# Ledger of designs, part 107: designed miniproteins, single chains, continued (2)

Each design is a single chain, and the fold is of that chain. pLDDT is the mean over its residues in the fold that is shown.

## One batch from the design tools (miniprotein)

Design m7719
Fold by ESMFold2-Fast:
Structure m7719 (fold): chain A 74 residues (1-74)
Amino acid sequence: SMEEEAIKLLEELVAFMEKEDDPEKQRAAVLETAEKLKELGLDDLAEALRKASELPDPQHLRLAVKIELHELKS
């Protein structure tokens, strides 16, 4: 399903962000994942990730992505 694909994309994004120390690369990965989610027709989730990418604190960015993943899996 599109939701299963979205969960996979967000799990891969979280794993990447936990291993990547560069905040600019983390933001780029979030924006790339948002575009892929938009291609799946998940426009609201894509918009949530785009807004999260504007968060200046990398910990807040990671938390925002983890919250979206948790909501999808619930």
Scores: mean pLDDT 86

Design m7720
Fold by ESMFold2-Fast:
Structure m7720 (fold): chain A 92 residues (1-92)
Amino acid sequence: SADEIIDEAVRRLEEIAERARELGPEGEGLAEMARGVAKELRRLRGDVERAREFLEAAAAILEDLGKLMSEEVRELAEEAAEALREAAARLA
């Protein structure tokens, strides 16, 4: 179901946030962003159209943010963006 797709995206973001925190202060910024996205996604359960639009927008933001980070943090930002785009595609 659509809510299951959203819940899976939230779980993946929370896992990525935890891994990002282990990379020190630089990773904490990505972790904060990922947790913010996860929180907003939970709020959008039941609204498939808005969830899809938000997932696409958040993925673009995380990808752009990753370009400003070190390689290890950038790779996690890219993984997060891919997870969000995958969820958006599955909601289409």
Scores: mean pLDDT 88

Design m7721
Fold by ESMFold2-Fast:
Structure m7721 (fold): chain A 71 residues (1-71)
Amino acid sequence: EIQKIIDETAEELRKLGASDLDISLAVRVISLAPSAERAREVGRELIEAVKNNDGSRMSAIGLRVVAEQIE
């Protein structure tokens, strides 16, 4: 479920050398996901953004997930 996805994504980000701050922000964004399926997709997108050192993509992913919380 969502907590397992958070834990798995945090571990993967740590292996990639992401900072503790970036990992904490990613955990918060994933926890906002409306479903386990969306949480997995968000986790994958965040991992790819970190691999590419793409801060703009990280921000876009976060904003999209927050928008999904409006309803």
Scores: mean pLDDT 76

Design m7722
Fold by ESMFold2-Fast:
Structure m7722 (fold): chain A 82 residues (1-82)
Amino acid sequence: GKVHEAKFGDVTITGDTGTGTVTIKVKDEEYVVSGDLSNPENAKKLNEAALKVINYLDSQGKPTLGTAAALEAIGLALEAGL
């Protein structure tokens, strides 16, 4: 499948269309979320991971980077879930 990696400071977001997942790495934490966002549990997990990214990058003085990273995570999840 197609693998797309994006980096936002210390945050790495990887979409994999072969597995249908998005992997979000923030500090020592790794979140693997299914791109099937029609399932509310997957949407909840993605939202929780995105908030962790936003809060982390905001704490680093980079709130605009945090917003960009969260939008990329959503985009890659949608692409992987197709």
Scores: mean pLDDT 83

Design m7723
Fold by ESMFold2-Fast:
Structure m7723 (fold): chain A 87 residues (1-87)
Amino acid sequence: SLASQAFEAAKPYLEAAAREAKAAEPTDPEGARQILELLEKAWSAIMSGDLAAALEYLERAAELARQRGWERVAEYLEKAKEAVEAS
């Protein structure tokens, strides 16, 4: 299904973003919490087939990552968005 294709394509980037956010928790616990919450919402949206909602959550997470200087996390989130859009 389209949702399954989006999930498999986005999964490695979402997992990379989550790992980096968790690694940042000791220095920025609030930023890590907010990014991980948005990633959880994006995961749920992809799994339910709501790709529009998934893209919105991923964009919000990418914007937050950029505001906090987490360029690597923002890059992974942009790649996750591209994967969802290409599905």
Scores: mean pLDDT 84

Design m7724
Fold by ESMFold2-Fast:
Structure m7724 (fold): chain A 92 residues (1-92)
Amino acid sequence: SLSTVPTSGSFTFGKVSLPGGSTLGDVGKQINVEVPEELKDLKVVHIRSNPLTEVLDVDVEKDGKIYTVRLDVKEKKVDLSDPDTQLTLASL
């Protein structure tokens, strides 16, 4: 079956919306965050925002596993100090 996940097939941050099947590179372009080349092609499954820290936690799929990459919206970069982001990079 195609998908049993939420029916919108899109991701929204503020006024930005992305279609289902977007990559982490697509997210970075829309929110003006620089994404390293090794992360750009990862398929986005879910986006979670923390309004207190101005951070996006992006869940990505690789080889049937889900990983999390943290985007620092204030600094316009991937948060390489985040443990989940470090684990994602180490798993590539």
Scores: mean pLDDT 72

Design m7725
Fold by ESMFold2-Fast:
Structure m7725 (fold): chain A 78 residues (1-78)
Amino acid sequence: SPRQELELGVAEGMAEIYIWVARLELRKGVPVEEVEKEAEKLLEKMAESLRKAGVPEEEIKKFVEKFKARLKEVIERE
């Protein structure tokens, strides 16, 4: 639905902000393990929020997979 598309879009935007923050943290020498732990906590909270908003599980899983792939790319580049 249009509302679920908006909720996903907002979540994707917030995820990109975190990816930017993660890149800065890695450049400052924060361990990869700590960045990954914070990412897992954020993903759990975002997935729960999307479920409460009525977003289908298939879309939530897709969102989580995309975020994890993007984070891996950032880690590999830093």
Scores: mean pLDDT 82

Design m7726
Fold by ESMFold2-Fast:
Structure m7726 (fold): chain A 94 residues (1-94)
Amino acid sequence: MAKAEEEEKIRELAEETYIASVLLKAREDGIDSVLETIDKNLEKAKDNPELRETLEKLRKAVEEFRALSPEEQEELLRRAEELVEEGRRLAEKL
C-alpha cells in the first residue's frame, strides 16, 4: 500500500526534478541551445507518447522561464536547485 503512493510521489517528484534540472542547464548552456535539443528529441519521440508528453512539458517550462523577469528567473532557479536536491535525497532512499 505505501509502495503505490510512494511510486506516484516518486514519479511526480522525478518529473519536477527533471524539469528543474533542464532549467538549470538552460541557465548554464543557454536557453536556445536547450530548446533546440528538446525540439530534436521531440522529433525522435514521435512514436513514444510518454516521452513526447514529458518533452512538451519541458519545452513549455523553458519557454515560460525565458519569458520571466530576471528576478523571477533567479527565484525559480533557487527553487529548481531545492527540487533537484530533494529528488536526489529521495532516490537515495530507494
Scores: mean pLDDT 75

Design m7727
Fold by ESMFold2-Fast:
Parts: C-alpha cells; sequence; structure tokens
Structure m7727 (fold): chain A 89 residues (1-89)
C-alpha cells in the first residue's frame, strides 16, 4: 500500500546515521532506516502498530546518486549539517 507519515531528522553517531520514518505502510506502524556511515550499508526495520517487530532487511550500500536523491526527497525534514554528512558517504 502507499507509504504516508513523517520522518524524524537523521541522527548521527561517528559510525552511523539513523532516520525514523513514522507512518503507515499497509498495516505497519513504523519504519526505521539506519545508515552505517563507515560502510554505507542501509538497514530497514519495520514494526507493527502495536510496536511488535515484524522484519529487518539489510540492503547493500547506497551509491552517491541514490543518497543524493533520497536527501533531495527529504529536503524539508533534514537538518543542513546532517545533510552534508550524508552527502559525504
Amino acid sequence: GPVSGVSDPPVFTPDSARMTFRGSVGDFGEMTFVIDTSTGRLTVTIYGEDGKHLLTVNYPPWTPEQRAEWLRSRELEVDPALREGLEKL
């Protein structure tokens, strides 16, 4: 089904950046995206509306082009300093 909701700003640590998207994906209550800044690996975790863990998917590292497109789509939801950090991955 269509994805709707709001995104939290990315949260940086030395080894990772994290973004939480809270909204509906069919019957799902929350998705969490975590980017490992050392490897560029993306992990997506999906929770149900009751907070129950449903699945975790590991994706290969994003290309610079894929990262730039994602940041552009989230322009109003991303702090400029955090955007610069993600663009350097």
Scores: mean pLDDT 57

Design m7728
Fold by ESMFold2-Fast:
Parts: structure tokens; sequence; C-alpha cells
Structure m7728 (fold): chain A 69 residues (1-69)
């Protein structure tokens, strides 16, 4: 089940980076749907309030997990 795997990736990111599962899932779904990484980094830094460095790390890790799907 694809949705189940995407939710699992979101949960793993939430646990690793100390962010909410909702925020993590939004990043995973954004990448899966083809949203530009720069827009997701801006979302994490401007809307969620994370540092740009942490935002970039989260997006990079989410991309890596999705590419292994």
Amino acid sequence: DLEEKLEEIGRELAEKFGISEEVAYNVVMGLYRGTEESLLIEYLSKTVGLSREKAEEIVREARRKLEEL
C-alpha cells in the first residue's frame, strides 16, 4: 500500500527530526507530487519555523527515502 509506505516515511522523519507527523507527511507528499524542493524548504523555514539548515536536511532525507521506494 503506497499511502501506508508514505505515512511510514513521514513518521520516521517526524521521529528523527523532532517535528510533527503532519509536517513530515506534508514534506513527503509534496516531494511525491513533484513540488520543488526549494518550496518545501521555504515551507519548513517560514511556516514551520525551522532553521534553513534543518529544513534542507529534512527535505534531503525525505527525498532519499522516497527514491528507495
Scores: mean pLDDT 86

Design m7729
Fold by ESMFold2-Fast:
Structure m7729 (fold): chain A 69 residues (1-69)
Amino acid sequence: GRVARLARERYGEVLTYEQAVDLLTDEFGFPRAAAEAAVKAVDRDGSGKVTAEEVEEAYELLLRGETYA
């Protein structure tokens, strides 16, 4: 998808939490607290890293407002 492709082009296949949050805030305009919650939600293994595909999942959660529930 669009977000996963952008993440790969900018950071590669795996991103740190900081890189994923910065992408969601800087490119898509989400509030930092919401972006942090979404990134933590998709890191189901608690690794402190997310794949480009998981960044897209976080974007979809933010777009639907599911991180505020």
Scores: mean pLDDT 80

Design m7730
Fold by ESMFold2-Fast:
Structure m7730 (fold): chain A 106 residues (1-106)
Amino acid sequence: SEEEKKRLKKAIELLKKKKEELKNKKLSIHELEEIVMKIMDEAKLSSEIRLKILKETARLLGEKYGIELPEEITGDELLLVLIEMGSISAEELLDAFIEVLEELLK
């Protein structure tokens, strides 16, 4: 829908702005999760679209870093991917979310 596309575009804009603000900061996985969830709240993304974003981000990061994920991916798999990576930069995580949201706009 046009309203959903507007909300996705707002989320992308907020993520890009946050990426620039955080480029030189080291954050915990918990702090990064809070930042992403806050952005989704500010963009007013539905629970359905948030779950889809989390699943697709887990898939993208799993494929990129060679982490084997189950075929039935839940949003919880993103946390497992981040744990298996041992560390992820704010830039890498936010870039993955931006890529997923831009793909959803196509």
Scores: mean pLDDT 78

Design m7731
Fold by ESMFold2-Fast:
Structure m7731 (fold): chain A 65 residues (1-65)
Amino acid sequence: AAPGGGLPHGNDHKKVADQVFRTLAAVPAVDEATVREAAQGLLESGNLSEEDARELVERALAHLR
C-alpha cells in the first residue's frame, strides 16, 4: 500500500516542504534570500530533496509576487 497516513517522519519531504511553505506564506514581505536560505538549510539537513527544495522556493516566491 502507498504510505500516506502514518506517523510524522523527518524524511517526509512533502510534509516538511508544506509546513515551511505555510510558514513563509504567512510572513508578509519575506525576502527572496530568506526563502532560498530556508530551502537550502532543509536540503542540507536531508529534510528535502533537491527537487522539493526547488519547488518550495518557486512556490514561495510566486506567492510573494
Scores: mean pLDDT 67

Design m7732
Fold by ESMFold2-Fast:
Structure m7732 (fold): chain A 64 residues (1-64)
Amino acid sequence: SAEEVRKEAIERARRLARQGKSEKEIVNDTAQLAAAAGLSVEQIQEIIKQSREVHREVKKELEE
């Protein structure tokens, strides 16, 4: 389902962010995952937005 793909993409975003990957690298990875799964453009854009939020959250955690 689209929801399962979103969950996987967000967990992957967290893993990559903790490994020190850039926002661009994380967004490219999660967008490719969502596109390969056949998600709509709107669903892919939502995953991109959430991936950027995850990157900001993890970066803040690592700076504290």
Scores: mean pLDDT 85

Design m7733
Fold by ESMFold2-Fast:
Structure m7733 (fold): chain A 92 residues (1-92)
Amino acid sequence: MTISVSAFGESGEEIAPRATFSTLETAVLYIRQVVRTALRKGERRLTIVVEADTPELARQMAEAVRELGAEFGLKVSTELSGNTLRAVLERA
């Protein structure tokens, strides 16, 4: 199982290093840290791109990102394309 995570700011700049994880739990913890840091820096919108081994894992990541967005009070829009999740998290 591999999950690769990339994070981008409002202008498309990379706001955190691309990282690869072997569990959903560690990938979610990384995304939580990225979101928290971006919000502290005043970011209003960020894009999280997740590349997973399977479409099922990408769907599980989409659910986790939506829950994480709700925890931070963010509007979340997700697009799933095969094994890839693109999520936009935005301040309401």
Scores: mean pLDDT 86

Design m7734
Fold by ESMFold2-Fast:
Structure m7734 (fold): chain A 99 residues (1-99)
Amino acid sequence: MRLRYTPDQRREGLDTVLAEWERSATDPEGVAALARALRTLVEWSEQPGVRAELLFDGRLEVTDDTQRWTGTITVRAFDEEGRLLAEERFPVDLEWALP
């Protein structure tokens, strides 16, 4: 996965997202949206001369019983000159049960 973060943000964000998603996602549609975004990133990254990036903008809400991540995942593809070739946006609403 290629995320547009600083090294520290990439570690923290990726580890948090993967741990929460893998463990206890209760929203199948949100999980499907995230999976589609990741698949799009991989498919575009496999094209010769294409650089793909994934951006997440959103918020995390924590209650006593649940954790919810609401936002948008944007996948962008660029050519070797840095020109935008394609952009796709995936709304995400992921909810996890807390222990």
Scores: mean pLDDT 66

Design m7735
Fold by ESMFold2-Fast:
Structure m7735 (fold): chain A 65 residues (1-65)
Amino acid sequence: GPHMLPGSDLEKRIENLKKEIDRLSPEVQAEVEAIMAGAKTLEEALDQAERVILRHRFREERAAA
């Protein structure tokens, strides 16, 4: 059956994104899911989701002195 080689950049991004989403609050998880649902392609969905996660990380980073 069709499958991708382990360690491809896209596959790594998907796996990392799943792990990061699982560590987010339910509110942020819902935001990421909504953004992904609105994307036209899987690559765009991943890019937008990663951006949301980075925004939340940067907010936390600014709060941490």
Scores: mean pLDDT 71

Design m7736
Fold by ESMFold2-Fast:
Formats: C-alpha cells, sequence, structure tokens
Structure m7736 (fold): chain A 60 residues (1-60)
C-alpha cells in the first residue's frame, strides 16, 4: 500500500537507535492490535522492513 511504502522509504533516513525504537514500538503495536489481522499485517510488514534495515546497518 502507498502509506506503508512511504513509511518504509522514510526508514532509510533513521539512525540505528531510532530503528531499534521503531522495532520495539511495532512489536508492541502488533501485540496491542492482535485481534485486527489487517492492522497486524501492515505492522508486520513495517517491522520486517525495520529489521532488515537494522541488519544491513549492523553488517556494515
Amino acid sequence: SSSVDATLANLSTLSLEQLRAAKEALTKGIQEFADNPRVVERLQALKDGVEARIAALEAA
């Protein structure tokens, strides 16, 4: 979706500390909205993007 894609694009501008904070917030959001599968799916996609970015930065 366009809103998820825009958010994922903005992840490239975040520091490692901000990415780790975003991962924690997304993990909590997934747990909070566990009864809403569409929200969970969107939050999981964002979390996957954040985790991939953290892994790339830590490997550099």
Scores: mean pLDDT 78

Design m7737
Fold by ESMFold2-Fast:
Structure m7737 (fold): chain A 78 residues (1-78)
Amino acid sequence: MAAAAERARRGISARLSAELYRAQAELGGDKDLQRLADRLQRVADRNSATLTPEQKQLEKEWEALVAERIAEDRALIA
């Protein structure tokens, strides 16, 4: 089952990502990351328990952006 755990995990993931990337975007000056963080926070506020189909699409874009950012940050933090 774990339906409640899954919902909590998704809600926490969205909120955590929004906060984390908002702080990182502010430090790095990444406008794309800033927009993503703001969007994620809004969605988390409305649907912190369940991810919507539109949110899934955003999450895919987020993963691609994170992968590129990690590659750049890898040079900064080893």
Scores: mean pLDDT 62

Design m7738
Fold by ESMFold2-Fast:
Structure m7738 (fold): chain A 92 residues (1-92)
Amino acid sequence: SEIKEKIKKSLEEAIKAIEAKDIESARKKLEEIVKNLKELGLETAALAFEEKFTEALDNKDYKAALSAIKNLAEFLGLKELAEEAEKKLEKL
């Protein structure tokens, strides 16, 4: 699915933004991810991710932000991306 590939790319870019502590870029990726999740009919997952990731960004809690990305990647079956998020989480 083209939409799933867009979500994967936006999640990868969100991890990079969090690693760089670039809150503005991370917020843009949040908007892209939420929009694409809703287009897939994953409304509940979109709302849960939006809530957790927004709270993490507002608090500059990069560990919570990476945890939200990891949980969403696991839910979507994006195993390699979930492992990458976990690896970045361990370095914080």
Scores: mean pLDDT 88

Design m7739
Fold by ESMFold2-Fast:
Structure m7739 (fold): chain A 87 residues (1-87)
Amino acid sequence: MAEELARRAAEAAIAGDEETHDELVERLVELVLETYKTDPEEAKRMMAVALRASADVLLALAEQGRLDPEEAERLAAELRAKAEALE
């Protein structure tokens, strides 16, 4: 479920559908917080998936000329580092 929400949010962001992206991100955050109550390790895994998907979105937006490539690479590296720290 988290993977599907992250994928759909990434697709919406790349397509320029900011409203759908924001709604899906909110649902993903809610799912992570709810999962954290019963399975904190699974919640961390879900968050890592979301962070990596966000990094991929930034790089895709830069490829499309919709985001500065230098800024996208910097932010993507930061998100990937945070995802790795969650393990």
Scores: mean pLDDT 81

Design m7740
Fold by ESMFold2-Fast:
Structure m7740 (fold): chain A 97 residues (1-97)
Amino acid sequence: SLSELFEYEKVDEDSFHLKIKPGAKEKIQELAKLILEKAEEEIKSSDPEMAEKIRRSMAAAIGTLAAAIKNETITREDLESLLEPEKLEKAIEIILK
């Protein structure tokens, strides 16, 4: 559950912050490592064009996650840079539940 890793803070009706809970930083870093390893496995089994797309997407995601870990906060804008609109809406629904 995201609620085990992040504390939800409502800023206004359209904006929120997810603060990394004390002690969750290491678990988030471990999850990021597992996601990276799984992405590298998919790259190995994909055609060159798809592998290139996966690598670009992962590089962007890692950069955003590294900044969020350093700041101990993930904003709505950070999630919008990582997720397609449809997936963002589902992620927000899960966070609010």
Scores: mean pLDDT 68

Design m7741
Fold by ESMFold2-Fast:
Structure m7741 (fold): chain A 81 residues (1-81)
Amino acid sequence: SAAEEAEKRLLRDIAIAEARKHLSPERTEVVERALEAIYARSRSAAEMAALISELARTTKEAVEQGLSVEELERRLREVVA
């Protein structure tokens, strides 16, 4: 529905805004690519919210462990797959 698509876009936009506040530009770009993939693949706003939560947890753990941008991108691809 149009309402479901609007909710999915809102969830994506909020997640992008949060990434931009807390991450470097290079890490933000990687997260934005993963969010676009989640948006395209998610069948519902609820599914998208769950995947965004997993993406956020994975990103937080990778940053706390001092992982490279390339390793972050690899881990986020696994979450999206």
Scores: mean pLDDT 88

Design m7742
Fold by ESMFold2-Fast:
Structure m7742 (fold): chain A 81 residues (1-81)
Amino acid sequence: DLLERIEELLGKAARDELERAGASEAVLRAIVAALEGDLERARELVGGGVANGVEYLNLVLHKKEEEIREVMRKRQAERAA
């Protein structure tokens, strides 16, 4: 399950946010690939016609894993505040 993998890598709030946004399987696969260090595969999946969750995919593709975690943490803090 791609959402379970995202929960393992980014936490439950990030997983729930992507599910709520209606991110496509291609977007979810690209996010997992990028977080696991396979940026080439992530770019291929984007080039396959990503429709939903583009904001999260762009965040993943343009940031390192640690930077992505920091951005997600800040978004979670904003929602909690």
Scores: mean pLDDT 61

Design m7743
Fold by ESMFold2-Fast:
Structure m7743 (fold): chain A 58 residues (1-58)
Amino acid sequence: SLAEGVKKRLTELGYPKAGERYAKAIENAQKQKSDELVKSALDNVESTIKSIEEEKAK
Protein backbone atom coordinates (compact mmCIF):
# COMPACT_ATOMS: atom_id res chain seq x y z
CA SER A 1 0.00 0.00 0.00
CA LEU A 2 1.00 3.65 -0.32
CA ALA A 3 1.15 4.12 3.45
CA GLU A 4 3.31 1.02 3.99
CA GLY A 5 5.64 2.07 1.16
CA VAL A 6 6.13 5.53 2.67
CA LYS A 7 6.73 4.05 6.15
CA LYS A 8 9.37 1.68 4.73
CA ARG A 9 11.18 4.42 2.78
CA LEU A 10 11.44 6.76 5.79
CA THR A 11 12.45 3.90 8.11
CA GLU A 12 15.28 3.01 5.69
CA LEU A 13 16.43 6.66 5.83
CA GLY A 14 16.56 6.46 9.65
CA TYR A 15 13.26 8.21 10.42
CA PRO A 16 10.88 5.42 11.56
CA LYS A 17 8.71 7.78 13.65
CA ALA A 18 8.30 10.16 10.68
CA GLY A 19 7.41 7.11 8.57
CA GLU A 20 4.64 6.14 11.01
CA ARG A 21 3.24 9.70 11.06
CA TYR A 22 3.20 10.08 7.26
CA ALA A 23 1.69 6.59 6.85
CA LYS A 24 -1.15 7.55 9.22
CA ALA A 25 -1.71 10.82 7.32
CA ILE A 26 -1.99 8.92 4.01
CA GLU A 27 -4.34 6.31 5.54
CA ASN A 28 -6.50 9.12 6.97
CA ALA A 29 -6.63 10.88 3.58
CA GLN A 30 -7.61 7.59 1.91
CA LYS A 31 -10.40 7.03 4.47
CA GLN A 32 -11.75 10.50 3.64
CA LYS A 33 -11.76 9.42 -0.06
CA SER A 34 -9.98 12.66 -1.00
CA ASP A 35 -7.57 12.27 -3.90
CA GLU A 36 -6.37 15.85 -3.24
CA LEU A 37 -5.43 15.07 0.39
CA VAL A 38 -3.67 11.86 -0.65
CA LYS A 39 -1.72 13.73 -3.35
CA SER A 40 -0.82 16.52 -0.90
CA ALA A 41 0.43 14.00 1.68
CA LEU A 42 2.49 12.16 -0.96
CA ASP A 43 3.97 15.44 -2.23
CA ASN A 44 5.01 16.31 1.34
CA VAL A 45 6.64 12.88 1.73
CA GLU A 46 8.59 13.23 -1.54
CA SER A 47 9.74 16.74 -0.55
CA THR A 48 10.89 15.44 2.87
CA ILE A 49 12.75 12.47 1.36
CA LYS A 50 14.45 14.70 -1.21
CA SER A 51 15.59 17.07 1.57
CA ILE A 52 16.97 14.15 3.63
CA GLU A 53 18.80 12.68 0.61
CA GLU A 54 20.31 16.07 -0.28
CA GLU A 55 21.53 16.52 3.32
CA LYS A 56 23.08 13.04 3.29
CA ALA A 57 24.82 13.82 -0.04
CA LYS A 58 26.94 16.51 1.67
Scores: mean pLDDT 79

Design m7744
Fold by ESMFold2-Fast:
Structure m7744 (fold): chain A 67 residues (1-67)
Amino acid sequence: AEAEANLELTAKEHFKGDEAEWYERIARTLEAHVANGGPGTSPAGQAALRDLAAWARERAEKVRKEK
């Protein structure tokens, strides 16, 4: 919820561009962080980041369909 709310806030601040691109960029960043075993990421943290990346991907797709 908190991480999702922060992503929505960031997308709103940068909505002057492609909002879907912002969510995809965030998803790619989170996916890269998990793939690289980012510093301090526990197995539970990695699962949470993967779930957040999947949510961001889904959000990007929904935004595109609304166009």
Scores: mean pLDDT 69

Design m7745
Fold by ESMFold2-Fast:
Structure m7745 (fold): chain A 76 residues (1-76)
Amino acid sequence: SDAAAPAERERELARAALAAMGPVEVEAFRLVREGRDDAAFALLRAEYLARGFPEAEAEAIARAKLAILRQIVAAL
């Protein structure tokens, strides 16, 4: 149905975003799906710290990524 086209596009983009993710982001997505947002945040924060980001920036990036993962979970 054409009435479902926006929802299907959102779902398509969510699947494409998930397919482009690295293993840490995929694990964070799994944790968000399980309602374990705090664990997902901690995992993302640790990853960006390991990539050389300062603590405040790693936390800000982790929060932004967590918000995106929550949107992907909601779309799927």
Scores: mean pLDDT 83

Design m7746
Fold by ESMFold2-Fast:
Structure m7746 (fold): chain A 63 residues (1-63)
Amino acid sequence: TAEEIVRRFEEEAKGRSSLSAEELLARIGVPAELRAALADALMKHAGASREERVAAVQRVLDA
């Protein structure tokens, strides 16, 4: 699930500079209650490895 979220977020972000991270998460079907926390985690780790981004997403899902 966390790896799927990271993969789909990266795919949706390509060419969509006008959309916020929360809007991209909405497009891939992330529940509204998780969007802000997942957007924060992904943006904080934007320059990190895929493994680090997956770990950050997993921490949000485990909370």
Scores: mean pLDDT 74

Design m7747
Fold by ESMFold2-Fast:
Structure m7747 (fold): chain A 73 residues (1-73)
Amino acid sequence: EEDKAILKRFLDDLGIEYEDSFIEKLVEYMKKHNIPLDLLLVRIGYNYEKIKKLGKLTEENFDEFIDILFTPP
């Protein structure tokens, strides 16, 4: 829940639009795969240009978002 608030603030600061369902799925994914919040935030920042091309973050583009962060092209 605290992780969810920090993640939302970080995305808002970057001007990245998202759905609440995306945030819920992402926080669940992080816990399931033992991904630290700090690592996620760093990877979002590093891949900002690619993430921005996705437009609004939704459950439909979740797998593409994860691929951008953890499987470099």
Scores: mean pLDDT 81

Design m7748
Fold by ESMFold2-Fast:
Structure m7748 (fold): chain A 80 residues (1-80)
Amino acid sequence: MEEEMRAGVVEVAAAVMKTSLKKEGKEELGQAIFDAAKALVDAGRIEEAERVLKEAMALVDAGDYEGARAVAEEAKAAAA
């Protein structure tokens, strides 16, 4: 239950970020972050998914969209 609950929270947070980024015209970045978080959750790496999502959110808030994309791409590759 705990890991399932945490996984659900990560997916919801990633979906909210994706929606927010879409409104800013950054839909591709939002999709990349969502895909990375989902891939880590599917791999059972929930703590890593939480870390990656938090890091990507901090970079987006700082206006570092390229850094956020790099974090998402590296996380998705690591989950494969």
Scores: mean pLDDT 81

Design m7749
Fold by ESMFold2-Fast:
Structure m7749 (fold): chain A 98 residues (1-98)
Amino acid sequence: GELSEEQRRRLAELEERAERRRAEIAERVRELGRRLGLPEEEIEALATSDGALLQELRRLRREGAEPEAIEELEEALAEWVRLLLETAVERSLIYREG
């Protein structure tokens, strides 16, 4: 059936919370990218794409770059993926309640 007004409100609240958490993760990625001396254009790509961040992490590990910065970026990626999965589960539950 069509989504109820309550379901639409809960979805909007969920998306707003997810966007705020994603923005926090993006800022951590930007700070870490600057510490690694990456160009601002690359930093923005990493902050906006989990795939780009994963590819860059693989490159940094092969090149033996700063282990602490790599570990912090891996934690940021893990938190981002967890956020995507948790948001997808909560969204699914809201849809199933209709």
Scores: mean pLDDT 82

Design m7750
Fold by ESMFold2-Fast:
Structure m7750 (fold): chain A 72 residues (1-72)
Amino acid sequence: GPPSGAEWTARAREALARAEEAVRAGDREKAQHYLDEAQNYAVGAAIAGDLAGAREAGRRARELRKQAGLPA
């Protein structure tokens, strides 16, 4: 069946961890890639009913975009 909300949130968290590493390394292209993946997974989490996980992931993604100088 389709992934659960919790499974989508777990994928978003993994993408966010990779984005954090890219931000720390100064790799804006990789940071953008992983942040876009995290946003897509957060949308999946919300659609699957994990609104809290989606909101947390979205907030963290915005913080990382700001740190990297990327558009929100």
Scores: mean pLDDT 87

Design m7751
Fold by ESMFold2-Fast:
Structure m7751 (fold): chain A 92 residues (1-92)
Amino acid sequence: SGVEKAIEVLKRGLRHPDVEVRLKAIEAVKGLALSEPSPEKREILLAAIPPLKEALSDPDPRVRELALETLRLLSEHPDPAIAAAARAALAA
């Protein structure tokens, strides 16, 4: 599906060797989190949470800071599944 392809591209971006690509991938997740909800966006956001948790330990402090900000934003998301998953990621 188009959603599966979007998830694959996003996961590759979040784990990319280039720091600027990782930053752009996190910004894309943040943009999706702030946009109008949809089932497709929900699936993408849920899939983004594990690599965002990994980004909290990124060697670049800009990536760590943006990942933390984005997970905090997701922890307050109106979708209870997204909010719960983001809170779990922040707790560990």
Scores: mean pLDDT 88

Design m7752
Fold by ESMFold2-Fast:
Structure m7752 (fold): chain A 90 residues (1-90)
Amino acid sequence: MSKEEAIKKAEENLRLAEEALREYHELVKNGGSGTAITGAALRVIGNALSAVLYGRQAGKEEGKKFGKKAAEIIESIGGNGEGVIELGEK
């Protein structure tokens, strides 16, 4: 894969992760089901991780850049998800 291709795929996956994070927060805000909220969170994580992997393929600096952004997005699920998917215990 070319460096340009890897960057494009990393940017696309980062965008998809941001879109899924937006959906996650809207579901939390509007009282969506735990299943729907969890599904959105999993899409955020999957796309964020894909962005990191493609960023690393593009280069060392790109890997750091996309790694930072992906970590921030994933942190938003755990820190800013309002605790709605904390699924009581168990």
Scores: mean pLDDT 77

Design m7753
Fold by ESMFold2-Fast:
Structure m7753 (fold): chain A 68 residues (1-68)
Amino acid sequence: ATLIVEFESGEAGERAIVRAVTREGVRVLSGKELSETKFEIELADDADAERLRAFLLTEPSVLSARIV
């Protein structure tokens, strides 16, 4: 599953992603920056993507999180 996340700032986004991945214990296959504020995260499992998305949406710096 692929998760696209948009943040208010790149620094806040990087910290939010690290917190979410660490908290949820998800297996990340790859990650890349699409822009300064937009990140793509490839996950092994759709359930992991949904958990990560749900947590990221609780972060005030997150503008959107969608599974592609």
Scores: mean pLDDT 79

